# Ledger of designs, part 111: designed miniproteins, single chains, continued (2)

Each design is a single chain, and the fold is of that chain. pLDDT is the mean over its residues in the fold that is shown.

## One batch from the design tools (miniprotein)

Design m7845
Fold by ESMFold2-Fast:
Structure m7845 (fold): chain A 117 residues (1-117)
Amino acid sequence: MREELAELLRELAEAVLNRDIEKAEEAFMKIRDLISSQVPLEKLVPALEKASDEYLTAENDAEKLAALLRGTADLLSLLPDEAFHRAAELLREAARALLEGRYEEAAELIREAAEVL
């Protein structure tokens, strides 16, 4: 789980760096599926509904990528370990950097999130 999440976060970082929405969605879906096996549906469903709403209401590629990063952070925050909470904070910082057009900084922050897992 931690190692697999760290690998998927590295895939997400590469997708963000390359501005590849399809690859970022693929990484998010794999992260969702992996976390869904560890978290009760009553906690999972609100996080997924929020992530879906933010993604579908996004007006541009940067907002879509930021929504996927925030959605991933919200999913990681459902896990009980402090490392997942620290990774979630780094992903929220990455989403902010991305919305400011700083794709390289966002990708580095996502890689840092992978390293704390």
Scores: mean pLDDT 88

Design m7846
Fold by ESMFold2-Fast:
Order: sequence, then structure tokens, then C-alpha cells
Structure m7846 (fold): chain A 84 residues (1-84)
Amino acid sequence: SSMEKLKEEIRELLRQLEAAIAEARRLPDLPAELRAEIDRVEGLIPQIEKALEQGLLSEEQLRALKHDLQVLIGRLRAYIAAHS
């Protein structure tokens, strides 16, 4: 189903996000704004994983989450590429 595909895509994005966060935290001079965003999102990961496992999210919520994760991963990867 569309929802099962979205859940699989989100699980993969969460893995990519965790890797990007770990890499970004190792960089010198990580901006305070980006650090605050990372800290906030990292604290939400366990809640997102629980919601996915328990089927608590609608398709609309899953699509919004997928988009938000892609945007954040893109920002982190761009920052890493520019400062590595």
C-alpha cells in the first residue's frame, strides 16, 4: 500500500538522518541554529519510530514527515559537504 511504502521510505530517511547528524556533530564551528535544530529532531526520533510501529500516523502526516526529513537531511548534507 501507499502507506506501507511511505513507512519504509521514512525508516530509511531516519537512518540517513542519524548518520548525517553524527557526521555534522563532528564538524568544527557547527552553527548554533543548526545545532538547535539537530537537538530538537534527535529528541523526536524515538517518538517518530514508535508512531510508525503503532500505525498512529495518517498518510498525510507520513507525507509531511517524509518531506520534513528530506529537507533536514539535505541541509545537513549540504553543510557537511561545504565544511568537510
Scores: mean pLDDT 86

Design m7847
Fold by ESMFold2-Fast:
Structure m7847 (fold): chain A 52 residues (1-52)
Amino acid sequence: SKEDRITAITVYLQSQGVPVDEARRQAVVIAEQNPNASFSELGQAATDYLQG
């Protein structure tokens, strides 16, 4: 679900040191920009965000 995808990205970003409120906001953006992405593709998008 969209909620599960947002939660997965949020947890990943927090594990990389992103503060919870920023992680939640960015997780929503990443999930909305990648509606058909697999969990591995969402992980890559989150990693790309951290490198940019």
Scores: mean pLDDT 84

Design m7848
Fold by ESMFold2-Fast:
Structure m7848 (fold): chain A 105 residues (1-105)
Amino acid sequence: TPAERINSLTRKMRALYRRYARGEITMTEMAERIIQLIEELKLTGDEIVEALMQVASMMSLVYEPEEVLNFFTYVVNTLLDKGLISESQAQMLLLSFQHLAKVKE
């Protein structure tokens, strides 16, 4: 189901972010793995948006919010470049990330 695909991506993204936070992988390697997961799971743009919002919001509570949101901004730009999300979906995510960062100041 869509919920199962979103949940699978969310769990794997959280695991990848933990590895990134420990310095075990680079930002580029993490982004590449996330994109591979999106392609393997055949997520729609809306499912990608939901998963990214969930992970960014949850991870910003545990790690440095600005660093988390900067990483997910990079992921959003990469997804847009690859045509996996629309410009309107990218704008929605980026505005949401800016709001999350400001609330934590």
Scores: mean pLDDT 79

Design m7849
Fold by ESMFold2-Fast:
Structure m7849 (fold): chain A 64 residues (1-64)
Amino acid sequence: MKKIEEMEKEIKEELLKQGFSKLQADMIANGAGAVADELIKKGASIEEAVEKGREYAKKVAESL
């Protein structure tokens, strides 16, 4: 789904700019996408899923 893929790309680019490694950025972005996909499967809107994915990525990055 384009919006989720765009979210993952944006998260990855932002984390790389913050000094995270490519591996860390990829893992966090993929995790955000997985959260969004799970929410969509449960009937959430694309907008809600993207918001929750971004929230997940921010929380994980802040814990590192």
Scores: mean pLDDT 83

Design m7850
Fold by ESMFold2-Fast:
Structure m7850 (fold): chain A 74 residues (1-74)
Amino acid sequence: SAAMRAEFLELVRELEEHVRRLAATASDEQREEILRLASETGRQVAAAMAAGDLAGARAIIEETRRRLEEIAAA
């Protein structure tokens, strides 16, 4: 549905903005790890979107946010 597509796009946009902000102040090593994790997450979210699995996409993004916070704290 259009509403479900809008929810997926909002989740992706929020994650991309979060990644951009963290990468802007990260070290080169942290930035590489952040961008690698973002790419992996993007593939998983795209698969969830193709399956119509909004709950799965949210779970993937929530786990990625936790991992991004761990990288930024190192």
Scores: mean pLDDT 83

Design m7851
Fold by ESMFold2-Fast:
Structure m7851 (fold): chain A 112 residues (1-112)
Amino acid sequence: MKEKAIEHLKKAIEAVEKAKELVRQDPSLTPEQQQAVLDMLDRAIEDLKKAIEAVKKGNYEEGIRYAEGAQGDFEAVLEALKKIPGVPQETLDALEEAVKHAREAVEYLKKV
């Protein structure tokens, strides 16, 4: 259902905003690593917002493309952070939640 896809896209944005706050406060990240992660997460949030607008207009193919782009960015950030010692599990959990919601949104859009 369209409404369920939008709900999951919004929950993905909420999870990413939480991850961004945790990244900003993380002493295990260098300033360069922190900025690179924040830039990727900001791009993913913009893609999720574009996915919501596309879905609202009935453009499900465009919505899927943006949501899959955001999912890929979350997965890339998650893999990068897993390689850095001392990153809190809460940060990784927030990104895994964002991946889950982006994936669920894509699955709902593919069933339309």
Scores: mean pLDDT 87

Design m7852
Fold by ESMFold2-Fast:
Structure m7852 (fold): chain A 95 residues (1-95)
Amino acid sequence: MVKKYESERTFEVDGKEVKVKMKATVYDDGTIEVEIEAVGKKEVADKVKEEALNFAEGLQASLEGYELEIEVEEEDLPDGNTKVIVKAKFTPKKE
């Protein structure tokens, strides 16, 4: 059974707004995909990226028998904001 979770929140960090979207999908084979998207000023977007990476590493430490793949995308937007996407894929080990 595929389970999906989505949330979107706007945070204020050091007087600057950052918009954070989180998607989590759990597949029938036990694979878990987590995507965190942050849009805001570079300093704040970078901080969300660091927290997302720490979350993924912490989750891997708790998920014995899973392989973790992380992909990070960063784009500077024309309005002076930065977009950061952190994708973490947890795949069950067959051994």
Scores: mean pLDDT 78

Design m7853
Fold by ESMFold2-Fast:
Structure m7853 (fold): chain A 97 residues (1-97)
Amino acid sequence: AKYTDEDLRKALEEAREMLREAKKLLEELKSLPKSPEIEELIKEVERLIERLEELIKKIEEMLKNGASDEEKFELIVEVSLLQMELSILKIEFEKLK
């Protein structure tokens, strides 16, 4: 089966949820006492936020103008990779609490 606009909408919802979670993590990190480890983790979360914002814009453009099955597949894979990265960052944050 080919990827549908419904698959893209689901990816968009997942990306938006990840963006909300990443922004919350950033706020929590900024509330902690300043250390080199916290400063590095803040930079990693900020990079993840930028990548998620770019991904959201790409999904919105694909929904508006259409996309190939290959482009849709690559985007779904990118959502999964960013979800994994967010999970790793959350684990690193728990180590700093």
Scores: mean pLDDT 87

Design m7854
Fold by ESMFold2-Fast:
Structure m7854 (fold): chain A 78 residues (1-78)
Amino acid sequence: MNVEASIKGVGYVLRAIGALLDGDVEQAAEDYENAGKAFEESGDREKAIEWYNKAATLYAPIDPQKAAELRKKAEELK
């Protein structure tokens, strides 16, 4: 595993939690997407799938096209 990419993934998850506490769902969705990307780069496909799906769930009412693309990325990593 690329440890630096894993650390970035955790950092984005923590940022997303902060954004949700502030009521900023759009920022939280972006942070979860970045977490998924960071875990994908680290080779942690299970974590990448998890965070892409969480990002897609938050994007669904905001940006349905982006939600669909993130679900597709998660499916391709299986």
Scores: mean pLDDT 83

Design m7855
Fold by ESMFold2-Fast:
Structure m7855 (fold): chain A 74 residues (1-74)
Amino acid sequence: MLSYEEIKETLLERIKAEKDPRAQATLIRITVAEMERAGYPKEEIIELIEEAAREANHPLVKETARELIEKIRK
């Protein structure tokens, strides 16, 4: 299992390299689903989503982040 820090760094680097906001949103969705399956704490997953959305800095990605956080908090 990868560490939280390694997952975060890898995701942020991939988001920086990706130019398509839909692909950035998909990367976040996949990473979140993998972290949920691996049993990472909800608080760590939310923090990752917020930082990834900030890095992407696009309305589509920010809306995806909002939807994912809302789902996790329910």
Scores: mean pLDDT 85

Design m7856
Fold by ESMFold2-Fast:
Structure m7856 (fold): chain A 60 residues (1-60)
Amino acid sequence: SREEEEKRVEAEYAAEKQALLARRDEMSPREYVIELMRLIADEVSRLLYIRTGNPLFRPA
């Protein structure tokens, strides 16, 4: 279902955020924030695509 797909996407991006945090010492604070914001934007776009099916919200 849509709810199950949303939950899987949220879990996937939570794992990616944790992986980014584990690599935090390998990058500058600025690079970390940029990568984190990119992940958040991708997650939001993916969830909107799942909810609406609108290609405007298709993940890059």
Scores: mean pLDDT 81

Design m7857
Fold by ESMFold2-Fast:
Structure m7857 (fold): chain A 79 residues (1-79)
Amino acid sequence: EAEELFRRAEEALKAIAATAETDPARARQSAEVVGELLRRLRELGDEESVRRVIAGLKNVAAAYPQVAEALAAAIEAGE
């Protein structure tokens, strides 16, 4: 269900922001989860949720350069 997948992606994005400075390994794991959820949202055709999640990833990458590479990989995986 697209709504459930979007909710999980939002929680994973919050986890990335919360751990980016203190536990970058955890933040990278959360980014991988977001990438997988993005791919599934695309398969369901939920373009609105995909755009919002990608915007969230870009915002976190801008705020936390230490995890930006992992976030870029998550966006790419969602393609």
Scores: mean pLDDT 79

Design m7858
Fold by ESMFold2-Fast:
Structure m7858 (fold): chain A 68 residues (1-68)
Amino acid sequence: MEEEIEEAMARITVWTLKGFDGKSLAEIAEELGQSVSTVSKSAKRLEKRGLVEILPGKKKLLKVLPAP
């Protein structure tokens, strides 16, 4: 059940993050009203599902991938 809730949250987050493609996790966190750690955790889960890519670097930029 929690995994299904996380999947729904991930989909909503991806749709929201499409507007923030190429922005830092900190900026995305401010726009979403969430902590950077929460956004980072969500981004890693979405990366495992092939929906986003976390670019290496000081700002940890999020890249939203096209849906398969």
Scores: mean pLDDT 64

Design m7859
Fold by ESMFold2-Fast:
Structure m7859 (fold): chain A 62 residues (1-62)
Amino acid sequence: MEKAANAAYAAGQATGGSPEDVERAAKIARDLGLTVNEAASVAAGMTQGDGRKAREAAEKAL
């Protein structure tokens, strides 16, 4: 749970998402119990960012 939320937060920040979008992605990842990879994908989708950068940031947050 906590790892997924941290991964979504890091991914959203790395892709240049707004603070509101980043917080929302982290909450979704925590509430749904997403894996780190799923959380990174959700954050990238919400921020319209690069999926590769999102994944690298999520892995580094571990």
Scores: mean pLDDT 71

Design m7860
Fold by ESMFold2-Fast:
Structure m7860 (fold): chain A 80 residues (1-80)
Amino acid sequence: RKVINIRVERDADGNLVYVFEETGEEYRTLTDLLLGAGKIMADYQRETGEVPLFRFSDGSVASSLLELMEWAKAKEAAAA
């Protein structure tokens, strides 16, 4: 089963940046993160028939876009 690792970083201005380690893609908004994750899920499902697992640097995992959204909202709230 494919695991996509998401690293949460801060830019020079202190804003959260979500980085997909396997692709190097960076997302600065929740919307862009979900669009990027959705594309990876769709592409992987077309290729293998399976869904990838998203793993975060703190060890949390998401198996759906809803779980990813809930996690990212919690991180943004904690960073404010």
Scores: mean pLDDT 77

Design m7861
Fold by ESMFold2-Fast:
Structure m7861 (fold): chain A 90 residues (1-90)
Amino acid sequence: DAARYQAIRTDLRRIVVAADTDGDGTISRQEFIDAVVRTGERYGVDRTTARIIAIRVFRQYRGADGRIPVSVLDAVVDDVARAIMRILQQ
């Protein structure tokens, strides 16, 4: 469902951007985990599964400073949305 995939991406992007309240252009590990968990809960993904997805994606995209730069946010959001969609299709 393309509409659900786009909705997940939009919701996650909004939550992640809101978490960067000081506008420093980077997302912390805890901010990212919380954003993925909140997004997952809206679509019926349990907290434990959402945390596992968040930790894997954070590790993949984090920079040398241990934070995710906003410059890769679209790729990060795509990866999480695809993982959530796979769970929802099972």
Scores: mean pLDDT 82

Design m7862
Fold by ESMFold2-Fast:
Structure m7862 (fold): chain A 79 residues (1-79)
Amino acid sequence: SAEKAAIQRFMQKLVDQGIITPEEAQQYEQDMLEGRITPVDLVEDIYKRKGPDAAKVTADIIVQELGYAPIVYHLKDLL
């Protein structure tokens, strides 16, 4: 599906940027596709584990691949 392809693309970009490992990307992909986490939850988890710069890059990639404006409002309070 278009959604699965978009999720896979941004996970690959996070791996390419060195933000997460391929193993972490596989887990996040599964969690998002099954509705266990939202893109906002993913950014918050990256913020807690890897810091604000990694979280900002993650948010920018998600907006580019998924086109979700609502993410911008929540992240404005975190970053």
Scores: mean pLDDT 77

Design m7863
Fold by ESMFold2-Fast:
Structure m7863 (fold): chain A 84 residues (1-84)
Amino acid sequence: DKERELEMLRRLAAHAAEVAERAGYDEVAELFRKAAETGDPEYVEKAVALFAEKVHADPEAMRPLYEEVMAPAAELAAELEALE
């Protein structure tokens, strides 16, 4: 179901943008916000790449974004896989 997958992508990206913004990661938040607005997975890919680069440079500073965004996103992805 392409429509459901797009809606889930938008919801995940919107949540990720909120958490990243609250954590002070404005660049990552902007990319996730664009993904939520456009439904374009390329923005999610760019946000994840930027997050991975920052985690490699300072894993402890990026811990809140990982725990509040990446872990819940992985959990929701697993739930979607289980439903399909």
Scores: mean pLDDT 70

Design m7864
Fold by ESMFold2-Fast:
Structure m7864 (fold): chain A 85 residues (1-85)
Amino acid sequence: MKELAKEALEYAEKALEYAEKGDYEKASEYLSIAAGLLNNALSLASGEAARKAQEYMEKAAEKGSEGDAKGAARYLRAAAEALLS
């Protein structure tokens, strides 16, 4: 679980970096990888950390639907950090 969350954190940070550069194609690629890793980590997680990570994942999805790649990346980062706490 925590190994997947660490990888997700790295990909979320990469997504944010590319979104800040205006490379939305690469940002979207890394967001998808981070979200997939976080969904796998959540399937193995329980308790308060899992609940917080789920809330952040929902907010990331909302930001993604708004076209806010930076916001989506920040919430995926927060979800990964919640699973690592």
Scores: mean pLDDT 86

Design m7865
Fold by ESMFold2-Fast:
Structure m7865 (fold): chain A 105 residues (1-105)
Amino acid sequence: SAKVAELVRQAIKVLEDALEQLKANPDASTEEAQKLASKALSQAIYLLQQALDLSTDPETRERIREMIIAVSRARNWIANNPDASVEEIVAKLEELIEELKKIAA
């Protein structure tokens, strides 16, 4: 449905916006970068869960579940790497966004 597609696009946009903020503020502390990334990842999961709940098509549901797994892996990586640099967080978000776009295609 149009609403499901919109929620998926919103989830990706939340991550892209966070990435843009991190790149615009390279002097951000690792703590600030982790908080920003963690918030964006949690928001993306929330939006994808809403998309999953509204989706009735099995193929679309499977795709959204794969996206939720990918975002959850990235969130867990940030939680398990409290000393990760801003550059490492940026690289992880770029990798995740690329993966999500491939799943969504």
Scores: mean pLDDT 90

Design m7866
Fold by ESMFold2-Fast:
Structure m7866 (fold): chain A 91 residues (1-91)
Amino acid sequence: SSVAAELAARLAEALAAGPAAVEAFLRELLRLHLIAQYIKLKNPSLSTEEAYRLAVERLPSLSEEELEEIIEFLSSVNPELPEVLARILAE
């Protein structure tokens, strides 16, 4: 898919740039995954690919308030999510 191709290209660029770029890419990929999961849960008729495409389009304009709302919603469905995010994103 075009989304998979875009993500693969960004990963290749990050790998060429070094470990810090890879870490930044993985953090953005995690945010993308959260947004895609939120979209899919709100719209269960959407395919995984459609949810990811919408997440890619949404991510650049996503406010901190919208991200907090998404995390809060996902945490209501999965109570482990905040702990998992803290562990993965902690430096």
Scores: mean pLDDT 75

Design m7867
Fold by ESMFold2-Fast:
Structure m7867 (fold): chain A 120 residues (1-120)
Amino acid sequence: MSVTEAVLRALLGEEISEEEKKMIKEQLEFLEERLKESKASEEALAGLYTQLGLLYYALGEYEKAVEYFQKALEADPNNLIARYGLHKALEKLGIKEEIPDLAEARAAVEAELARARRGV
Protein backbone atom coordinates (compact mmCIF):
# COMPACT_ATOMS: atom_id res chain seq x y z
CA MET A 1 0.00 0.00 0.00
CA SER A 2 1.29 3.48 -0.88
CA VAL A 3 1.65 6.44 1.52
CA THR A 4 -0.99 8.19 -0.64
CA GLU A 5 -3.53 5.40 0.01
CA ALA A 6 -2.73 5.42 3.76
CA VAL A 7 -3.17 9.21 4.22
CA LEU A 8 -6.42 9.30 2.19
CA ARG A 9 -7.80 6.32 4.16
CA ALA A 10 -6.91 8.14 7.42
CA LEU A 11 -8.68 11.30 6.18
CA LEU A 12 -11.83 9.23 5.45
CA GLY A 13 -11.77 7.91 9.06
CA GLU A 14 -9.96 4.58 8.64
CA GLU A 15 -7.25 3.46 11.07
CA ILE A 16 -3.71 3.09 9.75
CA SER A 17 -1.11 0.50 10.83
CA GLU A 18 2.15 1.21 12.67
CA GLU A 19 4.00 0.25 9.44
CA GLU A 20 1.95 2.84 7.51
CA LYS A 21 2.69 5.47 10.23
CA LYS A 22 6.43 4.75 9.84
CA MET A 23 6.19 5.23 6.05
CA ILE A 24 4.23 8.47 6.60
CA LYS A 25 6.93 9.81 9.01
CA GLU A 26 9.67 9.03 6.47
CA GLN A 27 7.71 10.77 3.66
CA LEU A 28 7.01 13.75 5.95
CA GLU A 29 10.74 14.23 6.72
CA PHE A 30 11.58 13.99 2.98
CA LEU A 31 8.92 16.56 1.96
CA GLU A 32 9.82 19.00 4.78
CA GLU A 33 13.46 18.99 3.59
CA ARG A 34 12.27 19.65 0.00
CA LEU A 35 10.15 22.56 1.26
CA LYS A 36 13.12 24.07 3.17
CA GLU A 37 15.29 23.92 0.02
CA SER A 38 12.55 25.13 -2.36
CA LYS A 39 12.47 28.62 -3.88
CA ALA A 40 9.23 27.81 -5.77
CA SER A 41 6.20 30.10 -5.77
CA GLU A 42 3.26 29.47 -3.41
CA GLU A 43 1.18 28.29 -6.40
CA ALA A 44 3.88 25.74 -7.33
CA LEU A 45 3.95 24.55 -3.68
CA ALA A 46 0.14 23.98 -3.44
CA GLY A 47 0.49 20.23 -4.06
CA LEU A 48 3.34 19.92 -1.55
CA TYR A 49 1.32 21.79 1.11
CA THR A 50 -1.66 19.46 0.49
CA GLN A 51 0.59 16.39 0.94
CA LEU A 52 2.12 17.82 4.15
CA GLY A 53 -1.37 18.49 5.54
CA LEU A 54 -2.44 14.91 4.77
CA LEU A 55 0.71 13.44 6.37
CA TYR A 56 0.33 15.51 9.56
CA TYR A 57 -3.40 14.65 9.76
CA ALA A 58 -2.65 10.91 9.45
CA LEU A 59 -0.14 11.19 12.34
CA GLY A 60 -2.72 12.98 14.57
CA GLU A 61 -0.89 16.35 14.36
CA TYR A 62 -4.07 18.26 13.59
CA GLU A 63 -2.79 21.82 14.28
CA LYS A 64 0.06 21.32 11.76
CA ALA A 65 -2.43 19.75 9.32
CA VAL A 66 -4.63 22.89 9.56
CA GLU A 67 -1.57 25.12 8.88
CA TYR A 68 -0.59 23.26 5.70
CA PHE A 69 -4.16 22.84 4.36
CA GLN A 70 -4.64 26.62 4.82
CA LYS A 71 -1.41 27.26 2.86
CA ALA A 72 -2.61 24.89 0.12
CA LEU A 73 -5.96 26.74 -0.12
CA GLU A 74 -4.20 30.14 -0.23
CA ALA A 75 -2.31 28.83 -3.28
CA ASP A 76 -5.33 27.03 -4.82
CA PRO A 77 -8.79 27.84 -3.33
CA ASN A 78 -10.39 25.11 -5.52
CA ASN A 79 -8.34 22.30 -3.96
CA LEU A 80 -11.16 20.03 -2.74
CA ILE A 81 -8.81 17.57 -0.98
CA ALA A 82 -7.20 20.40 1.05
CA ARG A 83 -10.69 21.83 1.80
CA TYR A 84 -11.97 18.48 3.08
CA GLY A 85 -8.71 17.95 5.01
CA LEU A 86 -9.02 21.37 6.67
CA HIS A 87 -12.63 20.59 7.66
CA LYS A 88 -11.64 17.21 9.19
CA ALA A 89 -8.58 18.64 11.00
CA LEU A 90 -10.65 21.48 12.51
CA GLU A 91 -13.33 18.94 13.54
CA LYS A 92 -10.62 16.92 15.38
CA LEU A 93 -9.64 20.13 17.22
CA GLY A 94 -13.30 20.69 18.26
CA ILE A 95 -13.83 23.57 15.81
CA LYS A 96 -17.07 23.40 13.84
CA GLU A 97 -16.76 24.95 10.38
CA GLU A 98 -19.43 24.66 7.68
CA ILE A 99 -18.17 24.18 4.14
CA PRO A 100 -20.81 24.52 1.39
CA ASP A 101 -19.16 21.87 -0.83
CA LEU A 102 -18.45 19.26 1.89
CA ALA A 103 -20.10 16.41 -0.07
CA GLU A 104 -18.18 17.36 -3.27
CA ALA A 105 -14.92 17.68 -1.30
CA ARG A 106 -15.43 14.24 0.29
CA ALA A 107 -16.20 12.76 -3.15
CA ALA A 108 -12.90 14.20 -4.46
CA VAL A 109 -10.97 12.43 -1.65
CA GLU A 110 -12.80 9.14 -2.39
CA ALA A 111 -12.01 9.50 -6.13
CA GLU A 112 -8.30 10.16 -5.39
CA LEU A 113 -8.17 7.08 -3.12
CA ALA A 114 -9.76 4.97 -5.90
CA ARG A 115 -7.17 6.32 -8.36
CA ALA A 116 -4.30 5.53 -5.94
CA ARG A 117 -5.66 1.98 -5.47
CA ARG A 118 -5.75 1.49 -9.29
CA GLY A 119 -2.17 2.77 -9.70
CA VAL A 120 -3.25 5.66 -12.01
Scores: mean pLDDT 81

Design m7868
Fold by ESMFold2-Fast:
Structure m7868 (fold): chain A 100 residues (1-100)
Amino acid sequence: SAVAEKLEELRELVRRWAEELGLSEEAKRRIEALMERLEAAALDPSKSLDEVIEVAKEALEEIRRILREEGVPEEEIAKFMEEVQEKLLEVIDTLQAELS
């Protein structure tokens, strides 16, 4: 699946950033759980595109909260969020194309 491939690219991007930012093991586990939730929603044929987008928005807001709790500087959070949002848009665009 093209969507599954883009989701794996997103997971690898998030994993690299978490390692580079020196996040705690607890923060990494919390972020991984959010990625699993997003993947489950994106691959669920009963979910509408709008429902998947809402799950993605909720995941992004929770990731931002986790990064702040870990003491990541706002400038670094902004860079991380920009790259993750760009990859999420690729996931959403791919999902929309497969549904069309």
Scores: mean pLDDT 85

Design m7869
Fold by ESMFold2-Fast:
Structure m7869 (fold): chain A 80 residues (1-80)
Amino acid sequence: NVEKAIEKLKEALRLAEGVPEVQEAFQRAIDYAKEGKYDEAIEAVSRAMTIALQELPVERAVRVGEAGKEAIEYLKKAKS
């Protein structure tokens, strides 16, 4: 589950290429997930998705949102 979450977060990070604010936010979420800090990782993903909606073109923001939602589901399963 954690590995799947990190895979989805790396997908979001790739989609955010060229926008450092969004990349930094998703990298922070990956770092929390790797440390086993799942609640902090979920919060970081939610914040990163909000920044992505403001900074990315709509089509990329939608794809980042889908990847982020899937990452949150895997993080919730890892916590359970």
Scores: mean pLDDT 83

Design m7870
Fold by ESMFold2-Fast:
Structure m7870 (fold): chain A 96 residues (1-96)
Amino acid sequence: MTPEERARAVREHAQAVADALETAAKLIKNGEYDKAAEVLRQVAETAREMAERYGDPGLREIAELLEKASEYFKNGEPEKAIELVEQARERARALA
C-alpha cells in the first residue's frame, strides 16, 4: 500500500466513524443509552481493526475513547460517556 493510499483509507474510515457517531448522538439525545453503548462498541471494534491494519494512532485513540464511553453508559455514568463521545467525534472529523 502506498502512503497516499493509506492516508486516503484512514480518511475514509475516519469519515465512516464520524457518520456512525452521529447515529450514536441521536440515540443519546433520545436517552437510548443501551443502544448507544452497543453502537459505540461496534464502532470501537471497527476503528481498532482499522488502526491495526493502517498503523494509525488517531484511529486507535478513537477506539479507546469509544470503548471507555460504552463502559460508562453500561455503568450508569452517561455524563462521562458523552464527554468521551464528543472527544471521539472531534478526533474523527479531524482525521476525515
Scores: mean pLDDT 85

Design m7871
Fold by ESMFold2-Fast:
Structure m7871 (fold): chain A 66 residues (1-66)
Amino acid sequence: SSMLEEKRRLAEKYVEEMERLAREGGTVEEIEEIGREALKNSPTPTEYTAIAIRTIGLILELERRA
């Protein structure tokens, strides 16, 4: 489905944005907001879980550096 593929691409873009922000000194709040948008666009439960784990990992990494 083209709609499913579009959602996947959008989720991937938000994940890439989260990773960039974590690398470049973004805040936990910014990561949470973008992570929420990535989760909204997750096309499957497995992809949702993977994005949730990655979001939590990035938050923990930022908190460890604070």
Scores: mean pLDDT 85

Design m7872
Fold by ESMFold2-Fast:
Structure m7872 (fold): chain A 84 residues (1-84)
Amino acid sequence: MYRLTLTIKVKEEDAEKAAEIVLKTAREDPEVLDVKVAVEGDTVKAVILTKSEEAGRAAAEKILKALKEAGIEIKSFEYRIEPV
């Protein structure tokens, strides 16, 4: 198992919508085992458990794409993948 940790900075007004997109996109991925999302002002933090490191990277890429397609202005998108 691998842990994907995401830290996403958006406009504060978009943070709740961004968090919902993260949660939905992660839930639709069959390689995702668990997802937790939290909002702190303008920052969306997510912890996603995946079956493999490759699945973690793919999940991060899908989430970034989904946020951009939803028209959300991303100030920063940081991720880390580590074995659990």
Scores: mean pLDDT 89

Design m7873
Fold by ESMFold2-Fast:
Structure m7873 (fold): chain A 117 residues (1-117)
Amino acid sequence: MKTDEAIERAIAFLEGLINELKRLVDEADKMSVEEGKEKAIKLLNTAIENLEYIKSLLDDSDPRAKEVKKILDETINLLKSYLEKVKSAKTRDELVAILNELIKDFEEQLKKLKEIR
């Protein structure tokens, strides 16, 4: 994959994921904690798989590709950390707080990707 195409795909993917997470937070009062956790776990696992795939398509011959891989690695590690926090959540309020922190951290990663394009 061309580095510019990979950056635009990663940006579009993270923007979509942030929107899905915001929707899950908005709808949290209409579902059980278990249902909310299941939806969050599914979204986070799918996100890890998609970002690993985008990362696998980058060529290390481009210096920008190395910077993109670093941001994607940071984002994947962040996802894995939040996945464990989501699994440990006991209440709806705790789950919502975790998801809001994740959204904020993702907006920071999205900003980093937009700054290198």
Scores: mean pLDDT 86

Design m7874
Fold by ESMFold2-Fast:
Structure m7874 (fold): chain A 83 residues (1-83)
Amino acid sequence: SARERQEAIALFVALTSVSSVWMAIKIAKDEEVRKKLQEILEEADSLLTELQKMIKNDAPLKEIQAIVDKMVDLADEAEKLAK
C-alpha cells in the first residue's frame, strides 16, 4: 500500500541517518568530537526506537515524518562536526 511504502521510506532514511552518525564517529580524529558524536548517536538510536513504535501503532504520517526530520538534522550536525 501507499502507507507501507511511506513507512518503508521513513525507516530507510532513519537507518541511513544513524549510519551517517556512525561513519562520522569512525572518521573523527579528535576525542572530544568523538564524545559529542557518541551523544548524537545515542539520541538518534532513541529516535529510531520511537519511529519503530510509531509505525507499529499506525501514528499519523506527519508525526512519523517529524521524527525522521529530527534524525536527518542529527546526521547533518554529526557530518559538520566530523569535518
Scores: mean pLDDT 89

Design m7875
Fold by ESMFold2-Fast:
Structure m7875 (fold): chain A 75 residues (1-75)
Amino acid sequence: MEKEKEELKKKYDELVKQAAEDGRKNTRPATTPEEIERLRKQEDELFDAAINAMAKTPEEKEKLRKAYEEGRKEF
């Protein structure tokens, strides 16, 4: 339903903003293949850290991780 997709998009957007803000503090623009590979790994770690920061229980962490994976596919 539209409401569920809107909530999913909001959670995904919040995760993207959190990870992007943390990434901008600790990384420079990728200009080489080695830097691109490193930034990809760092991005995954930043999303994991954002999920851990936003969720208090294992169930909430799984829900946010699922939202990240679905958001990555759709958005």
Scores: mean pLDDT 66

Design m7876
Fold by ESMFold2-Fast:
Structure m7876 (fold): chain A 78 residues (1-78)
Amino acid sequence: SNAEKAIKLLDEAVKAAKEGNYEEATRLFAQASRYAIEAGKLTVEEAKEYALRGSTAALNGNVDELEKIAEEVKKKIE
């Protein structure tokens, strides 16, 4: 499902960030947000806010903040 794809991509984004691949983490987080919209779990507005927060954390190498944001999104997806 699109929800399962979103969760998988969030996990991969966090993994990429832990490996120091912040550009890949940013890309994967953006893809996860799109699948979450397609799953009906996030509105476009919520997805934009999460994408901004996630990309900011990823680009700054803030893995702890990215994990926290990913957990918030997963909670919305169930």
Scores: mean pLDDT 84

Design m7877
Fold by ESMFold2-Fast:
Structure m7877 (fold): chain A 87 residues (1-87)
Amino acid sequence: SAEERLVEAADRGEEATIELLEELGIPREFVERALRAVREGDLATALRGQLRIEEALTGKRYPKADLVKDIKDAADARRLHAEIAAA
């Protein structure tokens, strides 16, 4: 699956992960911006990046408006990602 390929690429490093996401239709600059946002604590930009990646991996669309309250209450975009993946 695409998620399994992403885990394998992540184990190989940042560049391998970016290359895989490009193959899935996510621009390199977008992935790099999302990673920077995570490092800088910009939850809004990081979450936008995460939702786009999830849409590419699962083929599902995630309505961002429904997540606004969760973003404001969430301390970690990575945690919110796990909750979205479970839904």
Scores: mean pLDDT 61

Design m7878
Fold by ESMFold2-Fast:
Formats: structure tokens, sequence, C-alpha cells
Structure m7878 (fold): chain A 80 residues (1-80)
């Protein structure tokens, strides 16, 4: 169902954020990892939007995206 697609999108975004956090913690984050994470997040967002999620679900997704973006900024600083 569309709700299942939206829920899976949230779970995938959370897992991506966790993967990024672990790489930052281990000081293994590269510029290529940042770009791959951005590409994956964009793909997840496209699929999520196509599922026509509720406004509440969209708000949760945006909050998780902001969390990922903050982690990616920290990863970029570690790479530099």
Amino acid sequence: SKEEVAEEGLKRLEELTKEVEEKIKNKTMTEEDVEKAKEEAAKIWDEFVKAEPSKEMEKKFVEKLEELNEKLIKGYEVYK
C-alpha cells in the first residue's frame, strides 16, 4: 500500500542516517560517502512523495531528513 511505501521510506532514511553516524564515529566518512548519502536520500524522497503520504508522515520525513543533513555536515567537516 502507499502507507507501507511511506513507512518503508522513513525506515530507510533512519537506517541511512545510522550508517552515516557510524562512519562519522569511526572517522571513515569520505566526500564520496557524503555524495552517495545525498543521492540515496533524494531517491528515498522521490519514492516517498510518489506514495502521496499524509501531512503528518511528511512532517516526520522532513524532520528525519534534517537529522541526516546535520550528520552529513559533520561528516564533511571530518573529511576536511
Scores: mean pLDDT 82

